Designed miniproteins, single chains, continued (4). Designs and how they scored, part 44

Each design is a single chain, and the fold is of that chain. pLDDT is the mean over its residues in the fold that is shown.

## One batch from the design tools (miniprotein)

Design m13596
Fold by ESMFold2-Fast:
Structure m13596 (fold): chain A 81 residues (1-81)
Amino acid sequence: MIDELMKYIRDNADKIDKIVITEQPTDVLLDAVATTLNLNDKTGEIPVYTNDPKFPTSVSSFGGEVRRFLEEQYRKDYKLY
């Protein structure tokens, strides 16, 4: 998932206004997201993915595709929806 997420984010970086990261993110995922998008390591919003600390990101993106990608990956791998 992380590699696929990072690839999608890189391809769509210019369309991403914001990434929302959960209150319980992993350091590795935070570093990966921040590095790819040159963002701060934290946002104040709790996303719909909050119940899975292994996948502590959601995207409030301008293009919406990154959010759809995360929702599809999340449902497929964890079935939390």
Scores: mean pLDDT 43

Design m13597
Fold by ESMFold2-Fast:
Structure m13597 (fold): chain A 76 residues (1-76)
Amino acid sequence: NWEKLLKLLDERVELLVKQKEEGRLPSEEEKALGAKLTKEIQELYEKLAKEGKEEVEKKLEEKAKELEKKIEEREK
């Protein structure tokens, strides 16, 4: 499910943004949450990749670009 994958990616980005905003290293809780999100993202990616690896990679690349822009806007 693309919607679920995108939401998990957004949650991962919010953790990175929060760490940057506070100017600190990730807490133990944030590390655990980050690992959980990474695992769920990988599982969904593998499921979607069975349907079309190239299409999945293109969509992930577009989403990564959007997330990078979101992080950069928060730097201002």
Scores: mean pLDDT 73

Design m13598
Fold by ESMFold2-Fast:
Structure m13598 (fold): chain A 86 residues (1-86)
Amino acid sequence: VERLRELAEEAIRAAEEAGDSTSLNAGRLLLEAAELLERGGSRLELDILLGLALISLAVSKLAGADERILELLEEAIRLLRELLEE
């Protein structure tokens, strides 16, 4: 969970510096998911956040977002998926 939060915060920071609102939104959704996991929140809510983050990531890729931002978001999403399988 700590690593997911760290990745989401790094992605948010990079997106803010780049003025990339789509990637910023994806990072914020992932940060919300990390916080929800720490609180023992609903699996359904976590699945919804994951779905929304995936859509935002896809839009960011289509828009030609910075590769570093995309890598941070993809790593965070991968980690969230792994955490949801456990």
Scores: mean pLDDT 80

Design m13599
Fold by ESMFold2-Fast:
Structure m13599 (fold): chain A 70 residues (1-70)
Amino acid sequence: DAVREALAEIVARAEAAGDAVLATIARGLSGRELDPEAAELVLRAAEAAKAGDLAKAKELLIEAAARVAA
């Protein structure tokens, strides 16, 4: 599952960088059913994290979480 792998990648990179907020958001989205737009934001966040841009990854992941709506 590409979304599950993307979230795991974000968690691993966030933990390595000491970004507890990013790691928490990524874990919170794990196991949630995401609409296609939220899934796209997660995949883009993983690409940003792989490029070393954790700030961009966090912005995209917050937007994905907002779309899931509490």
Scores: mean pLDDT 82

Design m13600
Fold by ESMFold2-Fast:
Structure m13600 (fold): chain A 55 residues (1-55)
Amino acid sequence: KEAEKAIEELKEALERLKKAVKNPGEVVEKELERLLEAQQRAIDITGKSVAELLS
């Protein structure tokens, strides 16, 4: 299911970011960008589901 997949990707991005934060630097910013991309995907999928219910 797309929503579950997007959530899994978001969780994986969070784990990567946590690891990067423990070894700080510009790498943290790159991992944060990955997290934001995964979050955007989750938002888009959630929005589609809500729109279908409300339409």
Scores: mean pLDDT 70

Design m13601
Fold by ESMFold2-Fast:
Structure m13601 (fold): chain A 77 residues (1-77)
Amino acid sequence: SRAEELEEKAEEALKEGDKLKAAQLYIESGLAYALEGDYERAIELFKKAEELASSTPGGEDLAKAARKNREKVLEAK
């Protein structure tokens, strides 16, 4: 699926050391899983994105975006 493709791209970015790009791709993957109705997977990816972004300089806005998307999915569940 598109969500799986985005998750794989995030893992590639993480292996290359681009943590901010990986966090962004994990958010995109989480949104794709949510659109597919897989809320559990979406929440997991938003948590991973928030953790990664919060531990990385310049990741503050990405961490907030991941947290907000996780809140929205939990509310819809």
Scores: mean pLDDT 85

Design m13602
Fold by ESMFold2-Fast:
Structure m13602 (fold): chain A 65 residues (1-65)
Amino acid sequence: MEEERRKKEAIERLRKENPDVEKVEFEDGKLIVTFKDTSVTRYAASALRAIGIGIELGVSVEIRE
């Protein structure tokens, strides 16, 4: 129950704070984050945050361009 709320909030915060993010999805128990344009600096920060969220939710994270 709280996992669903955390998931929703985490997705919304990720999109809001990272304008490079084109979309965020959950598929096969995995958090999938797609980026529009991965500049080295922003890519690293956003990817680390997505990984952190995945760890917190107990799911794997996949980064896409």
Scores: mean pLDDT 67

Design m13603
Fold by ESMFold2-Fast:
Structure m13603 (fold): chain A 73 residues (1-73)
Amino acid sequence: DVERARELLKQAQEALKNGDYETAFKLAVEAARLAIHDPELRAEAWRVAAQSYEKLGNEKEAKIYRELAEKAA
């Protein structure tokens, strides 16, 4: 459901803004999974996942999600 994906992405962005990087990552990954038929929404979700991992110090994993975001767009 694209609508659910959008809701989860909004929650992920809010968690990222509030410094809850682990929650932001989990919500962003869930949003990306639900956005399978919306490449732009999926790309934005992968971007939030990458930013969350960057904040957690997981630079290697963050790069993977940045590449997924680039491919999805």
Scores: mean pLDDT 86

Design m13604
Fold by ESMFold2-Fast:
Order: C-alpha cells, then sequence, then structure tokens
Structure m13604 (fold): chain A 56 residues (1-56)
C-alpha cells in the first residue's frame, strides 16, 4: 500500500540521518516528492532540520 511505502521511506530517511548520510536523506526526500507525498517530505525535512539545530 502507499502508506506502507511512505512508512518504509520515512524509516530509511531516519536511518540515513542517524548515520550522517545527507546524500541518502536527500535521495529519499526526492523519492517522497516524486510519489506525490510533498507535504510529508516537507514535514520530515523540517523535523530533521530542527533536531540538527537543537543538537548544534
Amino acid sequence: SDLEELTRLSREALKAFINNDEEKVNEILEQLRKKGATDHAALLESALAAVKKAEG
């Protein structure tokens, strides 16, 4: 289902973020946008940016 795919991609993005793999994070965000999940991708990107700012 689309929901399962979005969940999988979101988990992969978080895994890449934890590993400091910015290229992989951007690749997954682009995949989400191409699937039409633009709002989901924007929220995830903002959340990850907020975590990075809070830790720096």
Scores: mean pLDDT 81

Design m13605
Fold by ESMFold2-Fast:
Structure m13605 (fold): chain A 67 residues (1-67)
Amino acid sequence: SMEEKLKEAEEIARKAEREAVRAYLAGDYDTAIAILEKAAKELEKLNPELAKRLRRGVESLRALQAQ
């Protein structure tokens, strides 16, 4: 169902965000960015809004590194 697909997409996004945060806190910034970019590509056609959220996470991580 659409509800089940939305729940699965949200879980994928949450897991990617948690793994990316862990990698970032461990100092592995390239891995954190790669995790979010991969998940965003996977979600792009299934849930574009969640893909945008993950890409925003990539931009936020890059901005934090640049400051």
Scores: mean pLDDT 84

Design m13606
Fold by ESMFold2-Fast:
Structure m13606 (fold): chain A 83 residues (1-83)
Amino acid sequence: GVELLERIEEAYKRALRAIEEAGNEKLREEVERRTKELEQKIKDLEQQALNSEYSEDLEKQALALYKERIEFNERIAREAEEA
């Protein structure tokens, strides 16, 4: 839903802001790399769901990756904010 997408966007923006304020270039590269990896995995699962009788299981896997993306960005934001 809209709330999940808003939380993903907020977590990502928080991580980037904290990294920018901390001046940690390596954390920025890690966030960008992992975000791309998770986005690609989610896209692949969603595309597979369109052609599968197991679409419900694939959709649940995609939701788990969205949650992982939020948790990862929130963790990085906290680490950068505490540095």
Scores: mean pLDDT 76

Design m13607
Fold by ESMFold2-Fast:
Structure m13607 (fold): chain A 89 residues (1-89)
Amino acid sequence: TEELRRRARELLEEARRAYEEGKEAEAVRLAGEAQALGAEAHGAPEAARLVREAAEEVARLVEEGKWEEAEELERRKMEEAARLAREEA
């Protein structure tokens, strides 16, 4: 969907601004929603669901100051989401 792709680009830009303002947890949530909308536009709703769940947990770890755990979780979940997106689409 054109609307989903446009919104995803807007959210990625918002995430970048949040990150440079030091709002790392907010940036993670915004980036996660952008990735989820991208997956939905590509026809991968299961990947979108996983990305949203992962982004919320990563953001929570960031809020708790657990940066290395957040980074590891994000990497693993993004790998899983990419695999699901390929299988769904």
Scores: mean pLDDT 82

Design m13608
Fold by ESMFold2-Fast:
Structure m13608 (fold): chain A 56 residues (1-56)
Amino acid sequence: MSPLPYENLAAVLYGQGKVEEAIEAAEKALEILEKMLGPDHPAVKRMREFLERLKK
């Protein structure tokens, strides 16, 4: 499964003010990215940063 749909979903939900749903979508995207690209990949690091921003 591609992480891109969950990344896009998280961004849309965040833009709509649905922060909790955006966090769930971002967590799913992060899990997929880590499994496919590994934890040290720049895309994984960017998704972790995005997820941390959503939790503030």
Scores: mean pLDDT 76

Design m13609
Fold by ESMFold2-Fast:
Structure m13609 (fold): chain A 60 residues (1-60)
Amino acid sequence: MTPAERYFELLRRFQDAIKAGNKEEAIKALQEAIEVAKADPRFPDSTIEALKKRLELVKK
């Protein structure tokens, strides 16, 4: 699986978790997406920052 494929799979898992009301699974999916983005130099810092901001929103 390419980093891009894994990233979008994790974003889908995040959306599914939010829809199901599973906040813990949503947080895990976003954290994994952030790690995938950090490991791939093709992802800009702005994308990583946006994911971190969304993670803080979900935690509230």
Scores: mean pLDDT 80

Design m13610
Fold by ESMFold2-Fast:
Structure m13610 (fold): chain A 66 residues (1-66)
Amino acid sequence: STVTGDLLHRALVYISSLPEGTVLPSAREFGELLGVSQATASRLLRWAERLGAVERRDGRLVRRGP
């Protein structure tokens, strides 16, 4: 596993701790939470969206339920 895989796991664990429909923090704030750059946080959020963990509603990323 790459460092990116570990970071994605940590991102998904955090996202899963939020109630369904919760608006996610900005890429900058998410980067601060995970201890990564804003660019890395943006990539992690894009992967979370591709995996179905979050969805875009009204231009915002929100936690998707199972």
Scores: mean pLDDT 81

Design m13611
Fold by ESMFold2-Fast:
Structure m13611 (fold): chain A 50 residues (1-50)
Amino acid sequence: AQRHYDEGQRLFEQGRLAEAGRLYHEALRLDPSFRPAWEGLRRVAEALEA
């Protein structure tokens, strides 16, 4: 979970939003209670609206 979240954060910072979202989803698949990945998905959604 943590590793996928860290990779997702890296991709998000590079503007690779779809790939970041995929990695946040993978983190949640491994640990559905991993709150940082839920916040990551929210940030991806907000960035796509901007």
Scores: mean pLDDT 77

Design m13612
Fold by ESMFold2-Fast:
Order: sequence, then C-alpha cells, then structure tokens
Structure m13612 (fold): chain A 102 residues (1-102)
Amino acid sequence: SKKIEELLEKLVKELEKFLSIVKGHFSDEQLDKLVEAVFNFVKAVENLDVESIEKYSKEIEKLLDEMLKNVPEEKKEEAEEAKEKLIKTLEEIIKEVKKLKK
C-alpha cells in the first residue's frame, strides 16, 4: 500500500526529529532497543500482523517514555510534542493495516 509506505517514511522522519531533540539524554542500550522495536514494527506491518503491530507500537511508546525521563525541562515540551506526533503516526499505520485486512 502506497499510503502505508508514506506513513512509514513519515514515522522514520518523526523518529529522527525526536532523537535529535533528546540527543545526549539516552543511552546506547535505549537506542538499540528502540531501533529493534521499530524494526520489528516495520516487519509486522509488511506481514499485516495486526497483533504484533499493536505489541511493538506499545513497546515503542514505552521506550520513548523512558527516554523522556532524562530530558532537561527546557526540551521536555518539544520532546513530548515530537513523541505525540510519532504515536499518532503509529496509530494511523495500525488503522491502514486494519483496513487492508477487512
């Protein structure tokens, strides 16, 4: 689906934006876990596996929340807004995949 491909590209750009805002406030281990969760999410989307998509979407949200805990107050609002946009894109991808299975 072209719509899903466009949403996945949007997701990558939103992830890059979030990571740029929180740069220096997360560990290599946190980044590795986030990259793995995103990879698993994309894989599940390619397989139209709604159950796995919802699982990895929730995992991504939890990892983003954990990364936000160490962000300075001055960047917190911008980082929270970037997270919210990212979660919204994940929800849009889930909605589009569910439409393809109906």
Scores: mean pLDDT 87

Design m13613
Fold by ESMFold2-Fast:
Structure m13613 (fold): chain A 61 residues (1-61)
Amino acid sequence: SSTELTHKMSEIVQRGLEEGLSVEEIHERLKEYAKEQGDEGGLELADSIERLLRRVEQERQ
């Protein structure tokens, strides 16, 4: 994926966490952005980010 795509997805995650969104809500926003860009690799990245966020949430208790 392009550096710009990964940067924008990182921004979506950061803003979602700041707004108190759930992992599921952040995942939906990431998928929507990936679909808008027409990038199938972006959808796989969105799924990978969701898995990482779930791990972090589980470890934070």
Scores: mean pLDDT 78

Design m13614
Fold by ESMFold2-Fast:
Structure m13614 (fold): chain A 60 residues (1-60)
Amino acid sequence: SEEEREAARERIAELLQKAVRELKLSEDTARDIALAANEAFENGTPEEALAVAEARLAAV
């Protein structure tokens, strides 16, 4: 649903912002993760997009 997509996008944005602030993640890496998550949104579910962002952040 639209609400589920919006909630997932907000959650991904929060996770990336926190990683940049707290883990000193580079803006370039954060952008790469955001692009991968956005690709997952276009080809899959909001849940899959969130999982992609979480998996990539865990690998940093």
Scores: mean pLDDT 81

Design m13615
Fold by ESMFold2-Fast:
Structure m13615 (fold): chain A 69 residues (1-69)
Amino acid sequence: SKEELLKKAEELFEKLKKVASEEEQKIIDRTLEEIKKVIETMPLEEALPKVEGLLAQMFAEISALRAAK
């Protein structure tokens, strides 16, 4: 269900934040909020590619932060 997916996403993102820097945590938090909106507001078939895009953007931003070290 959507509720189960949202709960699992929140749990996974909390684990990800524990190994992330403060700047990375802000990106992770923003991405989770966007994923929640996508899952809550549209059919799963439309939500899945958008969630994949948001995850790709999150990892790209984190990689850019680490490269700017």
Scores: mean pLDDT 82

Design m13616
Fold by ESMFold2-Fast:
Structure m13616 (fold): chain A 66 residues (1-66)
Amino acid sequence: SLDLKGKNVFDQLDLLQKAKRSVLYVTVSAEPSDAEIERLKSTLEEGDMLVIADKNGVIYEAYRKE
């Protein structure tokens, strides 16, 4: 996992380029539950990155599957 909670994704674009396969970017209207985060993580393959952010790009979760 990546400690990016509360940071803006537009300030972290170089980090997104470090995904080896794909980036799953999810925009949400409310902070996701742990269960929702785990469900999204379960869809990832090795090298994928998950970013969950609000409409303004503020990150709730960032995760890289290794």
Scores: mean pLDDT 81

Design m13617
Fold by ESMFold2-Fast:
Structure m13617 (fold): chain A 83 residues (1-83)
Amino acid sequence: SAAVEEAEELLERLRERLAEGDLEGALEEVERLVELAEEHPENREVLEIALEAAMLLLRHAETLEDILRAIGLALRVIGLQLE
């Protein structure tokens, strides 16, 4: 689906941002992915990609603020899966 293709493109952009050390850009890509998941909450593939992205962001988080932002994004996706 178009939503899955967009989610995969956002995940690739996230990986590129993380490889460049651009944590702010990485956060923007994950926020966009979580918003896409919220627009398509029944699409399991989009939810799985969004959760993977949030967990990847968490792995690269360097400050407590960044850790809490990544956790918040992951919890938003988990909430959609539980509804």
Scores: mean pLDDT 87

Design m13618
Fold by ESMFold2-Fast:
Structure m13618 (fold): chain A 76 residues (1-76)
Amino acid sequence: LEKELEEVARKLEEAIKKGSPISKIEELAKKLLELTRKYIESTPDLTPEEKEQLLKLAEQTVKAAIDRAKNPDLSG
């Protein structure tokens, strides 16, 4: 799981830097969220409330990254 998370996160970062199509960035972001959810679920020391908070944070972070990739005019 950790190795897959690192690989997908790296590919997402590379795709954003490379100016890859938004559809590819969205696919990688979805994969990252799916793996993150599995990782959180597999962690026994987290309470249901902590799991919910972490998932919400991950979703917001990914959404913000996609929004910035879609609107490059804000960073030019």
Scores: mean pLDDT 75

Design m13619
Fold by ESMFold2-Fast:
Structure m13619 (fold): chain A 74 residues (1-74)
Amino acid sequence: MAEAVKADAEAGAPVRLEVSTLADGTKRLNVASGATKEVFGDREVVEAAIEGLAKVHDPETAERWRKAADEAFA
């Protein structure tokens, strides 16, 4: 799954990061990619998307996502 998201980001497919808060106050990160259409709260998937995005597209967006991941997984 992480590999698919990374491949999508590297290929220039749209990749999106969302932050959600669960009922118990726990925060989750969800990554959606155009090709895979997957949404997961796993740190591995988020990191794969960030790496793919940083290589091909906007490093500023990749930095923003890393900050969001740090906040949610802290």
Scores: mean pLDDT 64

Design m13620
Fold by ESMFold2-Fast:
Structure m13620 (fold): chain A 70 residues (1-70)
Amino acid sequence: MAEVKEKLREKAKELLAKDPNNPEAYVGLARLAYEEGDLEKAIEYLRKAVELDPENEDIREALELVEKEL
């Protein structure tokens, strides 16, 4: 399980290095932060993803769900 999280973090960093405006990379980072228990960072990454793709209902719903857990 630790190896999977490390690979996901590496892939998210790769995506951001290639395209710093990639909402998928921010969603990946938000998921990792959430699994690490860092809800504030998860919310920050999800807010950035929503700013980059405001029409994506799935990202907005994920943000609302995480905010309710604070």
Scores: mean pLDDT 77

Design m13621
Fold by ESMFold2-Fast:
Structure m13621 (fold): chain A 98 residues (1-98)
Amino acid sequence: VEAEAEEAKAELQKLAEEAARLDGDEERRKRIAKAVEQVGGNSASGAAGVKELQALREEYAADPALAEAARLLDEAIVKASRYGDLNVRLQEANRAAS
């Protein structure tokens, strides 16, 4: 399960970075980076991170010049949801082991 969480995190980071490179707006790039960090937190932080990525994806989808970035964010959201779920399961397993 730890290996699966690390893999999902790496895929999320790669997709988010690729989307950010297609956008010249520094503020949206910062929002992507913050959302990715939030997904690695607790369940509430993870939910907030996924919501922010969804909001950014909707902003990108409204701009035809950012259609490729919107597609990459769609994939990143799927990976973010998986990473968040795996992270919660790891935290629960660690509590049960203590």
Scores: mean pLDDT 77

Design m13622
Fold by ESMFold2-Fast:
Structure m13622 (fold): chain A 72 residues (1-72)
Amino acid sequence: MSMDADLYVEMAEARLKRGDLEGALRYIEKAFELDPSNERAVELARNLLKQAKEQGNKDIAERAEKLIKEAE
């Protein structure tokens, strides 16, 4: 059974909502593996980047920024 990119986006959104930045990043990466230009995944990656910068989590911020640049 194949999970589609939208399901990974939904899982990433749930992780981000509860403050699990690493979990959110993993599911965003999976969404981009299935659909490299998924607009919902891009918007979610932008939110992840904002939250990571606010928390001073440079590693997550750099990884999120790279995903956004590769998708756009």
Scores: mean pLDDT 81

Design m13624
Fold by ESMFold2-Fast:
Structure m13624 (fold): chain A 89 residues (1-89)
Amino acid sequence: SEEANKAFEEGLRLYEQKKYEEAVKKFEEAIELDPNFSLAYANLGIVLAELKKLEEAIEYYEKALEIDPENVLAQANLKKTKEELESLK
């Protein structure tokens, strides 16, 4: 929907400004408006990883891939975040 896309674009802008907690809220809003918005799940995962919520980030990347298995952003960041989590042993 247009409203979901607007919330998503606002989330991207906030992320670029390093306003991570505000970006989370906007990506959550985009998901509430469009539960099949794979890119919003992937970007929510990215912001959560920046906040060092690595396990939660992984769950959102996996949800993005359940919706769209070809989501390259989710595929790349899932691999990276799993490797980061393993390195923290």
Scores: mean pLDDT 90

Design m13625
Fold by ESMFold2-Fast:
Structure m13625 (fold): chain A 62 residues (1-62)
Amino acid sequence: SLESLFAQIDADFRALARAFARELGVPEDPEAVVAAAEADESLSVGQRTAAIFAARLAARAE
């Protein structure tokens, strides 16, 4: 069902946000991942966009 698909997408993006939080050295909080990615000038455009997108989607899906 669409609900099951959205639940899986939510879980996948939460997992991605946690992986990025580990890489950035911040807690497993989507808002902290966004803040860290925005502040880190060493990240490529792709890395920053992916981290922010995943974190924002994970936060929205709760």
Scores: mean pLDDT 69

Design m13626
Fold by ESMFold2-Fast:
Structure m13626 (fold): chain A 65 residues (1-65)
Amino acid sequence: SLTEELLAAIEAGDVERAKALLEEYLASLPSEVQRRAALHDFRRYALEQGREELAAYLEEKLASL
């Protein structure tokens, strides 16, 4: 699934792949509330995986909503 691929990219620290998959995932969500929730969840996961650069990107994306 797109979610599983995105989590795997975050876990691997593949910043470019994670960004591309994130845009696809966010585009599939029908509401801003769901997009915000997804960004919070993926940011938490990135921090848990020690991926500070990805966590910072997700924080920036969240702030731009």
Scores: mean pLDDT 85

Design m13627
Fold by ESMFold2-Fast:
Structure m13627 (fold): chain A 74 residues (1-74)
Amino acid sequence: GEALLARGDEARAAGDLAEAVRLYGEAARAALAAGDLELAHRAAGRLREVAAEALAAGDEAAVAAAEEEGRAFD
């Protein structure tokens, strides 16, 4: 789970916001499956941050991906 979170951070730093969303979503799902609520919380925090960043950038694909990932945890 932690490795997926780190890869998401790398994608975000590279400006690939859609890939960052995908990796953070995978990290959150892996964390939930393992019962790692701390990692799940961190991944959810990253998803909120990248969603705001994508919205500010006008990255419609990343915004849509972030909305879908966030909805999966409701």
Scores: mean pLDDT 80

Design m13628
Fold by ESMFold2-Fast:
Structure m13628 (fold): chain A 86 residues (1-86)
Amino acid sequence: MKELNIKFIDNTAETAKKNKDAIMLTNAGMGYLNLGDYEKAIELLETAIEIDPNNADAYRNLALAYRKLGDEEKAEEYEKKAKELE
């Protein structure tokens, strides 16, 4: 199950990067968060924000990823940004 989930998330991330799809990148980042791969989640979510700086879901998930890594300062910064965007 875990291997199939990683393959699906990787395929989604590659397609999203090729198509500049911030929503798909945010979903792939959330997938890595659920798997505990916080560094990969951050990479995908930062790419989503580069494509769409108004993506509140990407900021919220970045806050979660940084909190899981113990970076509470960045977590609070991104959570505040997400709330400003709705």
Scores: mean pLDDT 80

Design m13629
Fold by ESMFold2-Fast:
Structure m13629 (fold): chain A 61 residues (1-61)
Amino acid sequence: SVGALAEALEDYTAQRPEELSLKKGDIVEILEELPDGMLLVRNLKTGETGLVPAKYLGELT
């Protein structure tokens, strides 16, 4: 959900310039949910923002 925190369940390598690479265990804030299964997120460790496939993230509720 927008405004929720999520954890990277595994490493993700950005495939496009608009995407964000993550390391397993990185905590991100969900900024926007896109209809294609991508999330716009901010990495709380680095402050970087970008798109990540939702399947690589587990929301922290």
Scores: mean pLDDT 84

Design m13630
Fold by ESMFold2-Fast:
Structure m13630 (fold): chain A 60 residues (1-60)
Amino acid sequence: MDEALEALRRTLLARGLSEEFADRLVDVFRAAGTPAETVRALLEDVEAGRLEVVEEPLPA
């Protein structure tokens, strides 16, 4: 779990997202109890360019 979240954080930073945003997203996944397999699938999609992650404003 931690390894997958660290890999996700590093990939988000490499994509040009802020450290603040990357840390917040990782915290959300930890709080939600997101399965490691789900995090890994998202990481693979981002790395392959199938999923584009953009920094969005907080929902109202």
Scores: mean pLDDT 72

Design m13631
Fold by ESMFold2-Fast:
Structure m13631 (fold): chain A 61 residues (1-61)
Amino acid sequence: SALERLRAAAERLAADPLDARAWYELGEAYAALGQDDFARGAYQRALALDPDHARARAALA
């Protein structure tokens, strides 16, 4: 579920706040919950940490 994905991503970020994949997963969870502004912020953080993250770039297009 989106809530399960949110919790998993949040736990990963608590351990490593520089985990670009975890920021992307957080964005996907927020998007699934209809929280577009939070999703956008999470995708931007993922892309800032990993500029080659194709999925995060596509999500922001």
Scores: mean pLDDT 86

Design m13632
Fold by ESMFold2-Fast:
Structure m13632 (fold): chain A 67 residues (1-67)
Amino acid sequence: ERLEELYKKIKEFEEKIKAGEEIDEEELRELIIEVAKLEGYEEKEAEEIAEKVLEAIRKAKENSHLL
């Protein structure tokens, strides 16, 4: 199932983020958009979801600099 494969890839990105590794934000963005569209969101909503997730990841990385 395509959705299951996408969730597996997202979990791989999650593990990389937890390990403090660099991630391909463009690839992650595309994965989030595809998942959102498969879950029934429209293109614009899927893009907004991806931007919010990426913004949260960027802020988390920035805040870790203070620790």
Scores: mean pLDDT 75

Design m13633
Fold by ESMFold2-Fast:
Structure m13633 (fold): chain A 96 residues (1-96)
Amino acid sequence: KKGLGLTYLLAGESYFKQGDYDKAIEYYEKAIEADPSFAARAYTLLGEAYYKKGDYEKAIEYYQKSIEIDPNNTRAKKLLAEVYKKLGDEEKAKEA
Protein backbone atom coordinates (compact mmCIF):
# COMPACT_ATOMS: atom_id res chain seq x y z
CA LYS A 1 0.00 0.00 0.00
CA LYS A 2 2.83 2.48 0.73
CA GLY A 3 3.75 4.25 -2.53
CA LEU A 4 0.93 2.64 -4.58
CA GLY A 5 -0.81 6.00 -5.16
CA LEU A 6 2.49 7.57 -6.27
CA THR A 7 3.22 4.55 -8.53
CA TYR A 8 -0.15 4.97 -10.29
CA LEU A 9 0.37 8.74 -10.57
CA LEU A 10 3.79 8.23 -12.20
CA ALA A 11 2.36 5.56 -14.54
CA GLY A 12 -0.36 8.06 -15.57
CA GLU A 13 2.28 10.73 -16.25
CA SER A 14 4.23 8.20 -18.38
CA TYR A 15 1.12 7.42 -20.49
CA PHE A 16 0.40 11.17 -20.79
CA LYS A 17 3.93 11.76 -22.18
CA GLN A 18 3.32 8.96 -24.71
CA GLY A 19 0.07 10.69 -25.85
CA ASP A 20 -2.13 7.93 -24.38
CA TYR A 21 -4.50 10.26 -22.55
CA ASP A 22 -7.15 7.56 -21.93
CA LYS A 23 -4.60 5.41 -20.03
CA ALA A 24 -3.29 8.52 -18.25
CA ILE A 25 -6.85 9.28 -17.01
CA GLU A 26 -7.30 5.63 -15.89
CA TYR A 27 -4.09 5.66 -13.82
CA TYR A 28 -4.72 9.13 -12.31
CA GLU A 29 -8.12 7.82 -11.11
CA LYS A 30 -6.38 4.72 -9.66
CA ALA A 31 -3.92 7.04 -7.86
CA ILE A 32 -6.79 8.88 -6.09
CA GLU A 33 -8.41 5.53 -5.12
CA ALA A 34 -5.10 4.18 -3.75
CA ASP A 35 -4.13 7.40 -1.92
CA PRO A 36 -6.68 10.26 -1.64
CA SER A 37 -3.87 12.60 -0.45
CA PHE A 38 -2.88 12.82 -4.15
CA ALA A 39 -6.40 14.03 -5.14
CA ALA A 40 -5.44 17.71 -5.72
CA ARG A 41 -2.40 16.77 -7.85
CA ALA A 42 -4.27 13.99 -9.69
CA TYR A 43 -7.24 16.30 -10.47
CA THR A 44 -4.81 18.84 -12.02
CA LEU A 45 -3.33 16.02 -14.15
CA LEU A 46 -6.83 14.75 -15.09
CA GLY A 47 -7.64 18.30 -16.25
CA GLU A 48 -4.48 18.36 -18.40
CA ALA A 49 -5.35 14.98 -19.97
CA TYR A 50 -8.91 16.09 -20.82
CA TYR A 51 -7.51 19.37 -22.23
CA LYS A 52 -5.22 17.34 -24.56
CA LYS A 53 -8.28 15.33 -25.68
CA GLY A 54 -10.08 18.64 -26.50
CA ASP A 55 -12.62 18.17 -23.68
CA TYR A 56 -12.35 21.69 -22.26
CA GLU A 57 -15.49 21.33 -20.11
CA LYS A 58 -13.96 18.32 -18.27
CA ALA A 59 -10.60 20.11 -18.05
CA ILE A 60 -12.27 23.11 -16.32
CA GLU A 61 -14.22 20.76 -13.98
CA TYR A 62 -11.06 18.94 -12.80
CA TYR A 63 -8.96 22.11 -12.40
CA GLN A 64 -11.78 23.56 -10.26
CA LYS A 65 -11.89 20.34 -8.15
CA SER A 66 -8.12 20.60 -7.62
CA ILE A 67 -8.42 24.28 -6.52
CA GLU A 68 -11.32 23.39 -4.14
CA ILE A 69 -9.03 20.88 -2.36
CA ASP A 70 -5.94 23.15 -2.51
CA PRO A 71 -6.83 26.86 -2.97
CA ASN A 72 -3.08 27.68 -3.20
CA ASN A 73 -2.60 25.41 -6.25
CA THR A 74 -1.04 27.98 -8.62
CA ARG A 75 -0.54 25.32 -11.36
CA ALA A 76 -4.25 24.43 -11.51
CA LYS A 77 -5.20 28.16 -11.46
CA LYS A 78 -2.77 28.90 -14.32
CA LEU A 79 -4.08 25.97 -16.39
CA LEU A 80 -7.70 27.00 -15.72
CA ALA A 81 -6.82 30.52 -16.99
CA GLU A 82 -5.24 28.98 -20.13
CA VAL A 83 -8.43 26.99 -20.90
CA TYR A 84 -10.67 30.06 -20.48
CA LYS A 85 -8.29 32.13 -22.64
CA LYS A 86 -8.41 29.43 -25.36
CA LEU A 87 -12.23 29.59 -25.24
CA GLY A 88 -12.09 33.42 -25.58
CA ASP A 89 -13.36 34.05 -22.03
CA GLU A 90 -10.90 36.81 -21.04
CA GLU A 91 -12.78 37.75 -17.83
CA LYS A 92 -12.76 34.18 -16.41
CA ALA A 93 -9.13 33.79 -17.54
CA LYS A 94 -8.18 36.87 -15.44
CA GLU A 95 -10.12 35.53 -12.40
CA ALA A 96 -8.43 32.12 -12.49
Scores: mean pLDDT 83

